# Designed miniproteins, single chains, continued (3): the designs that were tried, part 106

Each design is a single chain, and the fold is of that chain. pLDDT is the mean over its residues in the fold that is shown.

## One batch from the design tools (miniprotein)

Design m11929
Fold by ESMFold2-Fast:
Structure m11929 (fold): chain A 76 residues (1-76)
Amino acid sequence: GLTNLKSLDLSNNQLTTIPKGAFSSLTNLEELDLSNNQITKVEEGAFSSLTKLKSFSFNVNLPVSQYERIAKELSA
């Protein structure tokens, strides 16, 4: 199942929103690429399940407050 997924490339897919719990089943994910999307919104807790993440690519134009929240979710 998706719970064993270690790498996910979602780059260049025109994503606009990352919903709460989007990655909740991906507890073993080590690599995530969300670069080159049109992301304008990341819901609280979207990345909180990604406790094993080693590589994260996220180059979107978000307010500083959103980046600070995401950083806290990934460092917890």
Scores: mean pLDDT 78

Design m11930
Fold by ESMFold2-Fast:
Order: sequence, then C-alpha cells, then structure tokens
Structure m11930 (fold): chain A 60 residues (1-60)
Amino acid sequence: MSVEEAEERLRALRETEPSDAALRLIAERAGVSVEQLRRALAGRGSDETKLRVAEAIEAM
C-alpha cells in the first residue's frame, strides 16, 4: 500500500465519524496509540503510522 492510498483510506474513515470504541479497536489492531491514530486521521503524524492504521482497517 502506498502512503497516498493510506491517506485516502484514513480520509474515508474520518468521514464515517467513528466512535471512541471503534477508534480504540483500530488503534489496538494497528499497534499505535489512540492519539497517534487521531493525528493520522487529521493528516498529521508519520507515514509509518498512516500505513499501519490503513493496513489495520483493511484487515477488519
């Protein structure tokens, strides 16, 4: 998966307005903190974090 594809998936997830419970589950599966996940959803954070979150979402 490319960083651009990861950012597109994160944007799609943000538009669904996920619950706090869903954010915790996604963060746990991605192996990142909820704060790192929130930064990635806002288009911030490292490319590595964005890729890990996007891959976790695809695996759900």
Scores: mean pLDDT 80

Design m11931
Fold by ESMFold2-Fast:
Formats: structure tokens, C-alpha cells, sequence
Structure m11931 (fold): chain A 67 residues (1-67)
């Protein structure tokens, strides 16, 4: 859950989660908006859009924050 909360926050910071869901970011609960944001990121990475958090998605978010 802690890892899920951190991942949600990174997705929101990268602009993948709409502002209206920011009040639940970091709660550690994987909502539909977060799953859709993850699928969107996965499509950009050329991965299957299954909505499952993985190391490649986490690395991409880190690089987006560093760039």
C-alpha cells in the first residue's frame, strides 16, 4: 500500500491523474482513475495496458521527474 501511494503521487505529478482525484492520491488505494493513468503511461512505453504497476513504469515516472 505504501508503494501504491508513492506510485499514485508520481502519476499525478507527471500529469496522468486528473486534479479532481488528487485528494485521494497517496491514500494507498488503487482507484479507477489511477488504473486508467497507468494504462495511459504503459501505452506510451509500448507496454501492454493492463494497469499493473511495474518497474518500467516506475522508472519512466522517475525519468519524467528528472527531465
Amino acid sequence: SAGTAAFERKLAEAGYIPKEYEDQVGDGVLGKATVEALKRLQKELGEEDDGVANAKAARALEELGAA
Scores: mean pLDDT 64

Design m11932
Fold by ESMFold2-Fast:
Structure m11932 (fold): chain A 66 residues (1-66)
Amino acid sequence: GPLEEAAERVMELTGMSREKALRIVEGAALLARQLGEEVAAQMLAKDLGISFEEAREIVRLGLEGL
């Protein structure tokens, strides 16, 4: 589902484990519910060292999977 797809993207971009990737995705999605998708994507991009575009897609999929 969307949560698994978001975790797969995090794993591909960072090399982290599935378990850690899922926790990151869930945290980013919860942050997006509180502060909005753009803020969550900006923070995720900075924290993981990935592009804003990549982070935005991960946040979007995470929200769909919750």
Scores: mean pLDDT 89

Design m11933
Fold by ESMFold2-Fast:
Structure m11933 (fold): chain A 77 residues (1-77)
Amino acid sequence: ALEEGKELEKKGKEAGAKGDYESAAKYFEEAGRAYEKAGDYEAAARAYLAAASAYRRLGDEEKAKRMEEKAKKLREQ
């Protein structure tokens, strides 16, 4: 579970480095879900915030806000 999250986060970083923010957003969102399932809420929150940043660069403000709300809720647990 943690291993899956780390691999997805790596893919998100690689996509972002190439300017592929659509793939970066999806990988970071998947990493957030993997970390959340593993019980690593701080890593999940960071991954969701990275997804929010990528979605905002795509102009998808609504998805960015949803990711930020997920991160906030996880840090309150």
Scores: mean pLDDT 85

Design m11934
Fold by ESMFold2-Fast:
Structure m11934 (fold): chain A 69 residues (1-69)
Amino acid sequence: MELARRARELIEKLRELYERTGDPYFLEAAERAEALVRQAFTGNLSPEETRALLEEAIRLAEDAIKRAE
């Protein structure tokens, strides 16, 4: 639950960065993170696999935001 909330928060920030900058890098990062979150909740995955996908989405989004700052 907390990981999913964090991932969505970061994805929203990436979309805001895209709206402000026009840089497609942020849109691509948001879409990739969203795909990982979707996989975490639509697949028949173990709790460990679900956590790993959410952590990957968060890491990807945080890296993209960090490169903007």
Scores: mean pLDDT 81

Design m11935
Fold by ESMFold2-Fast:
Structure m11935 (fold): chain A 84 residues (1-84)
Amino acid sequence: ALEEAREEADAVLENVRDPEKLREEAEELAEAFRALAETEAPSTVAALVTGTAIALVGEAIEHPEMEEVLREAMRRILEAYEAG
């Protein structure tokens, strides 16, 4: 669960310049965060979710053309974590 969530977070960050891949990876990361929330301490999950969100914001600042896709990815990830 934790290792899977880290791998999915890395996949999202690696695909920030591919809107289709970014969307697919964001959905997979959202599922990984939901699974992680069932087994890990809230502080551990929150740290990983927050770190991923900060990294995506950084990418949006550096690549404004990707802002809409990155914003959607951040929204999906955070909503999935909050709903799980």
Scores: mean pLDDT 69

Design m11936
Fold by ESMFold2-Fast:
Structure m11936 (fold): chain A 66 residues (1-66)
Amino acid sequence: GLEEAKELAREALRLAREGRPEEAGRLLQKSYDLLGMPKAAAGVLAAGEAGDTAAVLAGSRELLEL
C-alpha cells in the first residue's frame, strides 16, 4: 500500500543521498510497483543503474508527496 511504498521511498532517498543510486533505484522500483506504476518503476530502476542520482532523488521525493 501507500505507506509501505513511502517507507521504501524514504530508504531510497537516504541511499541516493549516500551516493548509492543503483541500490536506491531498486528500492524505488519496488515502491512504484506497489502503487501500480510500472512505467515509473522501470524509469527509476534505469536511472539508478545509470548512476543518475538526481533522477532517483526526484522520483523518491515525488512519491513521498503522494
Scores: mean pLDDT 86

Design m11937
Fold by ESMFold2-Fast:
Structure m11937 (fold): chain A 66 residues (1-66)
Amino acid sequence: MEEAVKALEEGLRAYQAGDYEKSKEYFEKAIKLDPDNKGAWRFLADVYEKMGDKEKAEEYRKKAEE
């Protein structure tokens, strides 16, 4: 639980800094630790959108709505 929160915080920090590669790694870690955190799925979708991967962005947005 605490590890998942830390990963989300680091992911958001990296995203705000424009480091989408690092942000992706942290949000992927957050999802592995807490797959029920819909916020993490939405943030990962936003990261893929910024990286130009529209197909993965749509996939992860759908997972966030489950």
Scores: mean pLDDT 81

Design m11938
Fold by ESMFold2-Fast:
Structure m11938 (fold): chain A 81 residues (1-81)
Amino acid sequence: EEKVLEVIKEVLGYTPDLNGSVGKPSEGGDLSKLNTVRKIRDAVEKKFGVSVPEPDIDDIDNSKTLRDLLQPLIDAVRKKL
């Protein structure tokens, strides 16, 4: 988990609360944008040598927390380490 948060900080310039709500684009939430989530995924996959499915728009729009979106990625890194 901590190592994934470090990569997120490198991509976003800040460390988000994983248990906080994912902001929708209409609410000023950049993490709700598909391209931002893809950048996080690609950076984590490159750094840790893991592979997870790319999230779609429905996954982003219907997620309650950032953890819900990133849980497959966090689990993959945890299993790798």
Scores: mean pLDDT 64

Design m11939
Fold by ESMFold2-Fast:
Structure m11939 (fold): chain A 56 residues (1-56)
Amino acid sequence: GAAEERGRAAAERAREAAARGDAVTSQKYMVLAASSGDEAAAREAAEWAREAARRA
């Protein structure tokens, strides 16, 4: 549904930001994924944001 699509898109953006070393952008997309209502996508985005922060 729309929540899963929004969550997945946000998690994908968090992953892309993490790959670039952009922890701030990854964290912003983590918050968007959390607000989507898709808990699986929220957890995935949070893991990418944490990985980006660890490398920063």
Scores: mean pLDDT 81

Design m11940
Fold by ESMFold2-Fast:
Structure m11940 (fold): chain A 64 residues (1-64)
Amino acid sequence: MRPSLLELLQRLGRLYVESVRRGTPRDREAAKRAEQTIEDAVFNGASVEEVEERLREIERLRRE
C-alpha cells in the first residue's frame, strides 16, 4: 500500500480535528504531533515515508 502525500495530509487533518474535539491529554499530544507533521510536510519538505511513519506513531499513541 503506497498512499500519496495528499492522502496522508487529509488523514492527519481528520486525526487533528478528532483529537482536538476529544480533548484528553493523550488526544492533545496526538493533535500537537499531527500539526507538527503537517507543517513539516508542507513547509519543511518532509518525505512521504517520514510523514507515513509519523502518522503511524500518532495513531498508535491514540490507541494505546
Scores: mean pLDDT 80

Design m11941
Fold by ESMFold2-Fast:
Structure m11941 (fold): chain A 60 residues (1-60)
Amino acid sequence: MAPPVFVFANEKPLSKEQKEEMLEITRKAAEEIAKSDDETALKIHEETGKKLQEILKENA
């Protein structure tokens, strides 16, 4: 099974802590999406995107 993957372009390298936080967020979101119906999955995807965008903006 191919797991869901989130790919982001970033001009600066992420810190160890930021990488771990992003991996945890994406892993948890992927698990919840796999267990959820389409409506709930879309909501989780949107919330995950917002959290990841915030982390990336802090690094930029």
Scores: mean pLDDT 70

Design m11942
Fold by ESMFold2-Fast:
Structure m11942 (fold): chain A 55 residues (1-55)
Amino acid sequence: EEAVKKAYETARKLVEEGMSIPEAIRKAVEEGLKLGATPAQARFAAAKGVVDAIN
């Protein structure tokens, strides 16, 4: 759960700070994986973070 939340928050903040979407997703997925998220969980959470940042 914490790993998924970290991926979400990382993607959202990076996009809000002006990072490109592909780079923000890559970094957010890496952070989620470091904390034990599966690749699918990390990718989904990162995508949600991006969507929330731009909407």
Scores: mean pLDDT 83

Design m11943
Fold by ESMFold2-Fast:
Structure m11943 (fold): chain A 72 residues (1-72)
Amino acid sequence: SREEAIELIRKGRLEEAIPLLEKIDPEAAKLVREAIRLFEEGKRLAVSDPERARELGERGKELAEEAIRLVE
């Protein structure tokens, strides 16, 4: 359901939200996939470039929030 997908996104369980989002709104699923990519890149940079890691994390959160807005 939409409520389950939103709850998964809010809990940071983004990968689990994707199959639900694909049935609700494929654009929301794309935003969440991109958020996952940004979070993974941020984790790689966390020690070597913490400022860039934070920027990537913030952008990922913005995309996840936009996905929630699309399915609300």
Scores: mean pLDDT 87

Design m11944
Fold by ESMFold2-Fast:
Structure m11944 (fold): chain A 80 residues (1-80)
Amino acid sequence: SLAEEARRLFEEGVRAFEEGNYEEAKKLLTEAYQLAVQSEGPTSPLVAEILEKLAEVLDKLGFHEQADLLRREAARRRAA
């Protein structure tokens, strides 16, 4: 299912992050985000978790302002 694919891509993105492959993690987490929004809606817990992990990836890549924006967005979606 689309939801199973979103979770698989999220798990692959987390693994890439753990291995230090931040560009691959960004790609996989962005794909996971698109599928998670489509399958579970924009305020689902999975979507918030993907945004939080993507923010960690952006911090490792030096995009600290973008990371802060994503963390605030994740918090807003968890509160919805």
Scores: mean pLDDT 88

Design m11945
Fold by ESMFold2-Fast:
Structure m11945 (fold): chain A 64 residues (1-64)
Amino acid sequence: SPARIAALRAEIARLEEELKEFRKKLEEAKKKGDEKTAARYETVIAILEGAIDFLRELVRRLEA
């Protein structure tokens, strides 16, 4: 469905913007020496990267 592909692409774009913000927050936490907060942001970033990769693969298969 073209509508489903468009919705998935919009979700990917949303997650990519969240990933950008968390990468910025991670750098700020590292500059402050807040190791605990930095570790939390690294975990969130890994989850977001995995979600984006999964959705990109799903879009690829639906466009085949």
Scores: mean pLDDT 90

Design m11946
Fold by ESMFold2-Fast:
Structure m11946 (fold): chain A 64 residues (1-64)
Amino acid sequence: MDASPESLLQNRILSELQKRGALSARELAEILGVSQSTVSRALNTLEAAGLVQRDAAGRYSLAP
């Protein structure tokens, strides 16, 4: 199956959050080697889908 670059990025974000707990968009951008804008867009999509949540410090983690 061909996965879009967007789907691949979303999967990588979820994997990193599973391993590390909570990460900011900037930390994810550094880890994944992509722009912060690209990560922020993917995180907004994942948050809207209920897959991630944002804490008071601006870090994202997997939704319960």
Scores: mean pLDDT 80

Design m11947
Fold by ESMFold2-Fast:
Structure m11947 (fold): chain A 81 residues (1-81)
Amino acid sequence: EEEIRKKLIEELLKKLKEDLPNANSEESKEKLEKAIKELEKMLERGEGLQAVAQVLADLLGSTVEDELEKLNDVLKRLQRD
């Protein structure tokens, strides 16, 4: 459970760090940097998926509810059962 959560956040962090040099605007770069810092803190503190979804919603201009649904789908894929 906790192991899968950490793996999910680590994969998100790697993707965001790879996207950072390809950001189309200064605003996009700042949003990515903020999201990266917040996710790194969440990885350390053991924060729940709702907090992760909030960071992604702010970054992508979506809703927390939509991002939670997507994160739950990814978690189901990462879980063996």
Scores: mean pLDDT 76

Design m11948
Fold by ESMFold2-Fast:
Structure m11948 (fold): chain A 73 residues (1-73)
Amino acid sequence: KVDDLIAQAEALGSAGDYRGQGDVLVQLAEEQKDDPKVAASLYLVASDLYARAGDDEKAEEARKKAEQLRQQA
């Protein structure tokens, strides 16, 4: 499943679908429940991708989730 999500993120990135790529990285972060540091990093990358797509609301949500996870780590 994680490998499938990584492949999907790469395909979306190649297609220039930054919002879709961000969505997949959020799913990957949710699968990383055992590693909040890795999950936080994935949310930060998703935030950057959402910002590039012009989705400031999703970018802010992903950034807040990353901050929350880093405070817990």
Scores: mean pLDDT 78

Design m11949
Fold by ESMFold2-Fast:
Structure m11949 (fold): chain A 58 residues (1-58)
Amino acid sequence: SHEEETLARIERNLPAILAGSPVVRAAAIRELEELLAQSTDPAIAARLRELLGRVRAA
């Protein structure tokens, strides 16, 4: 699905996002929040929340 593809892309790029600028992290946070708001799958929602926590902590 588009959600799974986008999630996989963010997961693959996570090291670059975490090492990136505040602008890059803010963009990732917005994208993750948007996906979480539209997600109907609890497993995908859990993965999105974990990624959000990691990016926010960086």
Scores: mean pLDDT 83

Design m11950
Fold by ESMFold2-Fast:
Structure m11950 (fold): chain A 78 residues (1-78)
Amino acid sequence: MMGEITDEADERLLEALKKDAGVSEEVIEAIREAIRKIREGGSAEELEELLERLRELGAPEFVIQRVESWARLRRKEE
């Protein structure tokens, strides 16, 4: 399948999280929502809400940092 560079990298990250980090399905779903919001033109506020949810779910620090980076980039574009 062909996809954007971000899509391929994001799918690899999600696969690694399931296989190696043992993160819950709920965390994976929250990350997928963050990716979707970025692609569909979601607001920085929506990404920050997902970031807070990921923190509540105990997502790994590198996942938090990735989503935080996305929210920060979105905010700068506003």
Scores: mean pLDDT 69

Design m11951
Fold by ESMFold2-Fast:
Structure m11951 (fold): chain A 90 residues (1-90)
Amino acid sequence: EEKIKENPNDAQAYYDLGVRYLARGEYEKAVEYFKKAIELDPNNADAYYGLGWVYYQLGKYDEAIEAFEKAIELDPNNEKARKMLEYIKS
Protein backbone atom coordinates (compact mmCIF):
# COMPACT_ATOMS: atom_id res chain seq x y z
CA GLU A 1 0.00 0.00 0.00
CA GLU A 2 1.30 3.44 -0.98
CA LYS A 3 -0.38 5.12 1.98
CA ILE A 4 1.91 4.60 4.97
CA LYS A 5 0.26 5.27 8.33
CA GLU A 6 2.95 5.40 11.00
CA ASN A 7 0.77 5.12 14.09
CA PRO A 8 2.66 3.50 17.01
CA ASN A 9 -0.63 2.62 18.74
CA ASP A 10 -2.00 0.74 15.67
CA ALA A 11 1.38 -0.92 15.03
CA GLN A 12 1.54 -2.00 18.69
CA ALA A 13 -2.00 -3.47 18.47
CA TYR A 14 -1.05 -5.57 15.43
CA TYR A 15 2.20 -6.61 17.11
CA ASP A 16 0.22 -7.74 20.19
CA LEU A 17 -2.11 -9.77 17.93
CA GLY A 18 0.93 -11.40 16.29
CA VAL A 19 2.29 -12.37 19.72
CA ARG A 20 -1.09 -13.84 20.74
CA TYR A 21 -1.40 -15.94 17.58
CA LEU A 22 2.22 -17.07 17.96
CA ALA A 23 1.42 -18.18 21.55
CA ARG A 24 -1.51 -20.23 20.16
CA GLY A 25 0.72 -21.88 17.54
CA GLU A 26 -1.29 -20.16 14.76
CA TYR A 27 1.85 -19.27 12.83
CA GLU A 28 0.25 -18.09 9.56
CA LYS A 29 -1.95 -15.62 11.48
CA ALA A 30 1.08 -14.50 13.51
CA VAL A 31 2.98 -13.77 10.24
CA GLU A 32 -0.01 -11.76 8.95
CA TYR A 33 -0.21 -9.53 12.04
CA PHE A 34 3.56 -9.04 12.43
CA LYS A 35 3.65 -7.96 8.76
CA LYS A 36 0.78 -5.52 9.47
CA ALA A 37 2.75 -4.08 12.41
CA ILE A 38 5.79 -3.63 10.13
CA GLU A 39 3.63 -2.00 7.40
CA LEU A 40 2.48 0.63 9.93
CA ASP A 41 5.87 1.01 11.66
CA PRO A 42 8.83 -0.20 9.55
CA ASN A 43 11.19 0.56 12.48
CA ASN A 44 9.44 -1.90 14.84
CA ALA A 45 12.39 -4.16 15.78
CA ASP A 46 10.14 -6.29 18.04
CA ALA A 47 7.81 -7.08 15.11
CA TYR A 48 10.79 -8.20 12.99
CA TYR A 49 11.99 -10.37 15.89
CA GLY A 50 8.50 -11.90 16.21
CA LEU A 51 8.32 -12.50 12.44
CA GLY A 52 11.74 -14.20 12.58
CA TRP A 53 10.63 -16.45 15.44
CA VAL A 54 7.47 -17.49 13.54
CA TYR A 55 9.47 -18.24 10.36
CA TYR A 56 11.89 -20.30 12.49
CA GLN A 57 8.94 -22.30 13.91
CA LEU A 58 7.68 -22.86 10.33
CA GLY A 59 11.14 -24.12 9.27
CA LYS A 60 11.60 -21.11 6.94
CA TYR A 61 15.17 -20.48 8.04
CA ASP A 62 16.18 -18.05 5.25
CA GLU A 63 13.20 -15.81 6.02
CA ALA A 64 13.88 -16.15 9.77
CA ILE A 65 17.52 -15.06 9.29
CA GLU A 66 16.43 -12.03 7.21
CA ALA A 67 13.89 -10.96 9.85
CA PHE A 68 16.33 -11.41 12.77
CA GLU A 69 19.05 -9.47 10.89
CA LYS A 70 16.56 -6.61 10.35
CA ALA A 71 15.59 -6.69 14.06
CA ILE A 72 19.29 -6.35 15.03
CA GLU A 73 19.79 -3.55 12.44
CA LEU A 74 16.93 -1.59 14.07
CA ASP A 75 17.86 -2.55 17.68
CA PRO A 76 21.53 -3.59 18.14
CA ASN A 77 20.77 -4.52 21.80
CA ASN A 78 18.33 -7.28 20.75
CA GLU A 79 20.26 -10.20 22.32
CA LYS A 80 17.42 -12.65 21.59
CA ALA A 81 17.67 -12.01 17.84
CA ARG A 82 21.49 -12.26 17.97
CA LYS A 83 21.31 -15.61 19.81
CA MET A 84 18.73 -16.95 17.33
CA LEU A 85 20.95 -15.98 14.37
CA GLU A 86 23.95 -17.71 16.00
CA TYR A 87 21.83 -20.81 16.66
CA ILE A 88 20.33 -21.01 13.13
CA LYS A 89 23.70 -20.37 11.43
CA SER A 90 25.48 -22.97 13.56
Scores: mean pLDDT 82

Design m11952
Fold by ESMFold2-Fast:
Structure m11952 (fold): chain A 69 residues (1-69)
Amino acid sequence: SMEEIKELYEKGKKAFEEGDYEKAVEYYEKALKLAEKENADEEFIKEIRKNLIKAEIEIGIKLIKEGVK
């Protein structure tokens, strides 16, 4: 349902704001998969993808910093 997609997206945004980028990715991926399955608005799908990529970049940055000796 569109309501479920919106709820997942909002949970992803909240997790991102709290610095929990891995949880943000999980919620954004769930929202994106459901949005694509239900043929949600293309602009909304693009916005979910944009935020998913941002969260993935933050995870990548964290991993690089933690791996540096």
Scores: mean pLDDT 85

Design m11953
Fold by ESMFold2-Fast:
Structure m11953 (fold): chain A 73 residues (1-73)
Amino acid sequence: MRLDVALPEGAKPGDRVELRDEAGRLVARGTVLADGTVEAESVAPEEARPIRSYTVVVTSADGRRASIRVALP
């Protein structure tokens, strides 16, 4: 699954991405692509839940982590 999501400053192609809901639950995991999008796989349970915001967590190759919180409309 290819996602166009807001990334924290300094995210680079090959960095690891985790998408977490407002409760901190892991929704998807993936990798930053060369065009700034994310190739991700859903790891969330197949259950409906309201998501008001999500957190994008990026882990670089050197182990540095950065996050950004994105509010949904």
Scores: mean pLDDT 71

Design m11954
Fold by ESMFold2-Fast:
Structure m11954 (fold): chain A 68 residues (1-68)
Amino acid sequence: MSFKLIPLDENTVELEVSEPVKLTLPDGTVIELEGKLTLTTLEAIFSKLTLKDGTVLPLKDIAEVIEK
């Protein structure tokens, strides 16, 4: 699996995933994500990505290691 978190501006980021994953927002909303999703930076900081194999990744950790 591959994923990218790309800052678009100071308040907005784009999350791109190569395979379907589950995104859990700070309010507890779960979104099934396939492809690209635009999030506010605040939402992204407190959101978690659950991969197909069950691995949970905080988006905050991904934001420090951006590709592109």
Scores: mean pLDDT 71

Design m11955
Fold by ESMFold2-Fast:
Structure m11955 (fold): chain A 66 residues (1-66)
Amino acid sequence: SRSREEERRKVQREVAEKLRTIGLAWDYLLELEKAGVPQEVLDEAKERISKNPEEMAKEYEELKAK
């Protein structure tokens, strides 16, 4: 029973981490929109989030660390 519960907790953590990553990627897009970047750049960013939200999230975290 504990092994199944540990597996469920792992899945829950993975889902939570993925949601956090997606959220960060969308926050980055929102910041770009607030900064007034061209619509073409926003459209490209939306496509990047759809294909690889992890990359966008990392980029945003790196920018905030600078």
Scores: mean pLDDT 80

Design m11956
Fold by ESMFold2-Fast:
Structure m11956 (fold): chain A 96 residues (1-96)
Amino acid sequence: NAEELLEEAERKLEEARQHVDTAIDYLKKGDYEKAIEHAERAIQLALEASKLFDEAYEKSTDPELKERARRLMVESTAVLLHAIGIKIEAELLKKK
């Protein structure tokens, strides 16, 4: 069911955003290991969400659900790229 896939993907995307926010907080506090851990979890969740949005897009015949899935795929990609950036920054700042 495309709607169930969308709901699952939206939950994973929201979790990914929360992990991005947590990673940023740890980065600001100088806890680079925790920042990397949360950034990696955000990467995993954003990739899982993107896959589910793609599956929802393919299975839906409803133009509105397809448009929603397509928009959310773009949003999950943005979250993924942001999480990757945080991970790289934290790894660079951890270097002595």
Scores: mean pLDDT 89

Design m11957
Fold by ESMFold2-Fast:
Structure m11957 (fold): chain A 74 residues (1-74)
Amino acid sequence: MEEERRREAEELVRKGEELLKEQRYEEAIELYRKALELEPDNIEALRNLAGAYRLLEKYDEAMELAKEAKKLEA
């Protein structure tokens, strides 16, 4: 179900945010990628994944993900 996948993706995003606060960046990235597998146009997951890459100093990957999120917003 579309609604069930959306809820699961939202939970993964929230867990990823907790991992980012604990500085567990690679684990947070795995959860955000899993959220995007469930919902590829999840703007929140894309923005959070971009943020996690920025914290790992992977600025090129972060910029591309932020650009994708911006395209989905408008």
Scores: mean pLDDT 82

Design m11958
Fold by ESMFold2-Fast:
Structure m11958 (fold): chain A 69 residues (1-69)
Amino acid sequence: MSFVETALKYYKQGQSAEEAFKAAAKEYGIDPEPWLPTLRYSISHGVSEKKALENVARGVELARKAREA
C-alpha cells in the first residue's frame, strides 16, 4: 500500500486529515512535522481535508523516491 493510500485509509476511519497524516507517517517512520504547515495552510484556505491530505501525502512519496535515485 502506498503512503497516500495509507493516509486516506486512516482518514476514512474517522481521523482528521492531520491525525490521518500523522498516523501514516508513524507507520512509515517519517517525521510529519515538516509537512504539517503545508497541510494546515491548504485546509485554512478552503481546500477540502481529503484533497489537502492527498496532495501533501503525494509530496511525501515523491520526496522518498527522490532519495532512492
Scores: mean pLDDT 83

Design m11959
Fold by ESMFold2-Fast:
Structure m11959 (fold): chain A 66 residues (1-66)
Amino acid sequence: MRKLEELAEEIREAARRAGAEVEVRIEGDRVTVRLEAPTLEQARRAYELVREVFARYGETLETLPE
């Protein structure tokens, strides 16, 4: 069992509840998340839920907007 796979499933569920699509990739020991939603409000809601899931697993959600 890999903790990251459980994290990925939880993230997908969170995005689904917000009405957004999410792309989750696991590369070695890192998880990359990309949110895709038709509106900014849906994306924002999904992002907040995903951040909460990361917190539960003791991981930090990082974005690289710059």
Scores: mean pLDDT 69

Design m11960
Fold by ESMFold2-Fast:
Formats: C-alpha cells, sequence, structure tokens
Structure m11960 (fold): chain A 68 residues (1-68)
C-alpha cells in the first residue's frame, strides 16, 4: 500500500533526522528509537492494521524527538 509505505518512510526519516540532529543522544533514547523502528518493520509486514499501528509508532517517535 502506498499509504503504508509513505507512513513507514516518514517514520524512518523522522528517526534519522533526530539521530543526526542529536549525535550525543542518551543511549537509552537511541535504543528506544531503534526498538520503535523494529516495531514499525513488524507492523508493516504482519499487522492487520499496518497504517494505524505505524501512525501510533510515529507519534511515539515524535514525542521522543521533542524530548531530545
Amino acid sequence: SAEVDAEFDALLERVDATLRAHPDLPPEVRERLMQLVLRAIEAREHSPDPLGELRRIGEEVERLARQA
């Protein structure tokens, strides 16, 4: 689905931008962002609602990015 692919790409771009903007990000926050990326991959492949799940994961990524 084009919408699922776009949401996934946006999530990855947000994670990448956060890591680039904050090279000294605490290891715990970096680890949490990586866990969210892994959850996004799982959601895209196996979720019955991949778009809804990706949007929820994206909201959590944005929350963490704002705290960085």
Scores: mean pLDDT 86

Design m11961
Fold by ESMFold2-Fast:
Structure m11961 (fold): chain A 90 residues (1-90)
Amino acid sequence: MRLSHEQLRRLLDFLVEEGLISPEEADALLSSIAGPVEITSLEISPDGVLRLRVTYTGRDGREREVELLFRTDPETARKLKELILELTSS
């Protein structure tokens, strides 16, 4: 599943809106990433932990892989999954 820079912005805006990251963290991440982001794994636990594995190219041209864990409620985790699927199906 692939996110363009603009789709990544939409995802980060949602994470800020839900209180999972700060606006400053979102801005720093966007300024550090060049080109599309690939989501290689997306898992949700029944208790609302969302696990993402992501690969991207930094502005310095170096490829990176990161794993992100968001401990939230099942409803917010479901909304995040739905948003990611919507963004990656476009």
Scores: mean pLDDT 78

Design m11962
Fold by ESMFold2-Fast:
Structure m11962 (fold): chain A 74 residues (1-74)
Amino acid sequence: KREEIERHLRLAALSIANVMASQGKYDEAQRLLSEVEELLEKGKYQEAIDLLKRALETYPNPIAEENIAKAESL
């Protein structure tokens, strides 16, 4: 249950971070990954989802969108 939510949110974060890195935005990619891990460690899943949805608006990625939706369904 908890592990499944975290797995999907980590996959979403990695997918968005890869888009950021492909555009040369390495600092933004590292910051996103670090912020998501901190929120997951604290059990703040809704805040992690909200952060990823904001990032997705700037860096669209279908794999990230699917994984966020799966996390929300759990």
Scores: mean pLDDT 85

Design m11963
Fold by ESMFold2-Fast:
Structure m11963 (fold): chain A 76 residues (1-76)
Amino acid sequence: MEEIREIEEEARRALREAGASEEAIERVVEKVREAAEYEKKAKEALAAGNEEEAKKYYEKALEALGEAARVYREAA
């Protein structure tokens, strides 16, 4: 949770420096948060020995990051 918060703060800072609106920043941060949640689930699955399940969660995390990047490009 603390690690996710740090990623959110870094994303907010980078987006503000790039001139994005506060609304666009919140949309990107929301997608980054989704990606972090899927990454956490992937790590939990990997720790349990479920490599296939972990791969699925990593794929979902990458999709969320891709959507965040898309929102960022449209907002900048």
Scores: mean pLDDT 77

Design m11964
Fold by ESMFold2-Fast:
Structure m11964 (fold): chain A 61 residues (1-61)
Amino acid sequence: GEKSAQGALEAAKRGDAVGAAAGAADARMNGPSEEQAKLGIEAARKGDAEKAAEYAKLAAE
């Protein structure tokens, strides 16, 4: 959901890839944007906080 995506976005802004990945995973559990959430987790895992935040936001929409 949006709250999880917002948390992931804030973590990514701080350069916190682990927090961004956790938020993206929570967003995935909440609906049809599972693919976007999965891409966000992968981006965060690779240290791309900006891309992780973008996918987390898409997963919440």
Scores: mean pLDDT 65

Design m11965
Fold by ESMFold2-Fast:
Structure m11965 (fold): chain A 96 residues (1-96)
Amino acid sequence: SMAFEEKVRKVLEEELEKIGVPSEEARKLLLEALMRGIKRMPPEMQELTRESLKLIEEGKEPAIVAADSVEEAREMQEALEKKGYAALFVDVEPIE
């Protein structure tokens, strides 16, 4: 959905700015790579990311994480929520 994509993009843009990615072009390329990674996730893991967007709106800090399964993602989400974070699940493209 466009609303989901827009909310995710906004959170990722703010996070990449916060962590100080050294160039505007690199930040843009990373943003688009992360957006593709989120869209590649199975529907169940996209729903976990949607839940995390609500928690971020309620004041939790975003955490960008990779998980190999829905089970692992659920465990990561629970652990991160206890520490005040909300997990955004991405499929990470291999860097070389």
Scores: mean pLDDT 79

Design m11966
Fold by ESMFold2-Fast:
Structure m11966 (fold): chain A 65 residues (1-65)
Amino acid sequence: SPLEEIRKLLEEGKKLYEQGKYDEAMKKFVEAARLARKHRAPQSVRDEIATAIYNLSQKKPITLK
């Protein structure tokens, strides 16, 4: 399901964040946000993604490619 995929991306992003791989973590969170928007995910899920992206943005410049 779309929600299961979004949750997997969040888990992967958090794991990468814990490893200090901030660029990879941001890629996962941005992908989760894209899917959440496409599938109109519950507000709680959207808020979790937004919080993850915001917290990560406070660490360093983002390189997405």
Scores: mean pLDDT 79

Design m11967
Fold by ESMFold2-Fast:
Structure m11967 (fold): chain A 58 residues (1-58)
Amino acid sequence: MTDQEKIQLVIDNIDKDPEKAKEAIESLSEQGKRALRAIIASGTLTPEQRKKIEELLK
């Protein structure tokens, strides 16, 4: 699974399956984590989704 696919999995599952989203975040490369942080910063996600993902990022 590519970092792009893992990022999509995080976004798709953050509300319905937070454990699956967490596992996807933990398996991201450093570049994938940077890309996810950029998506969070872009404001495309709801405030609740952004907060949940921020809490899961190391």
Scores: mean pLDDT 79

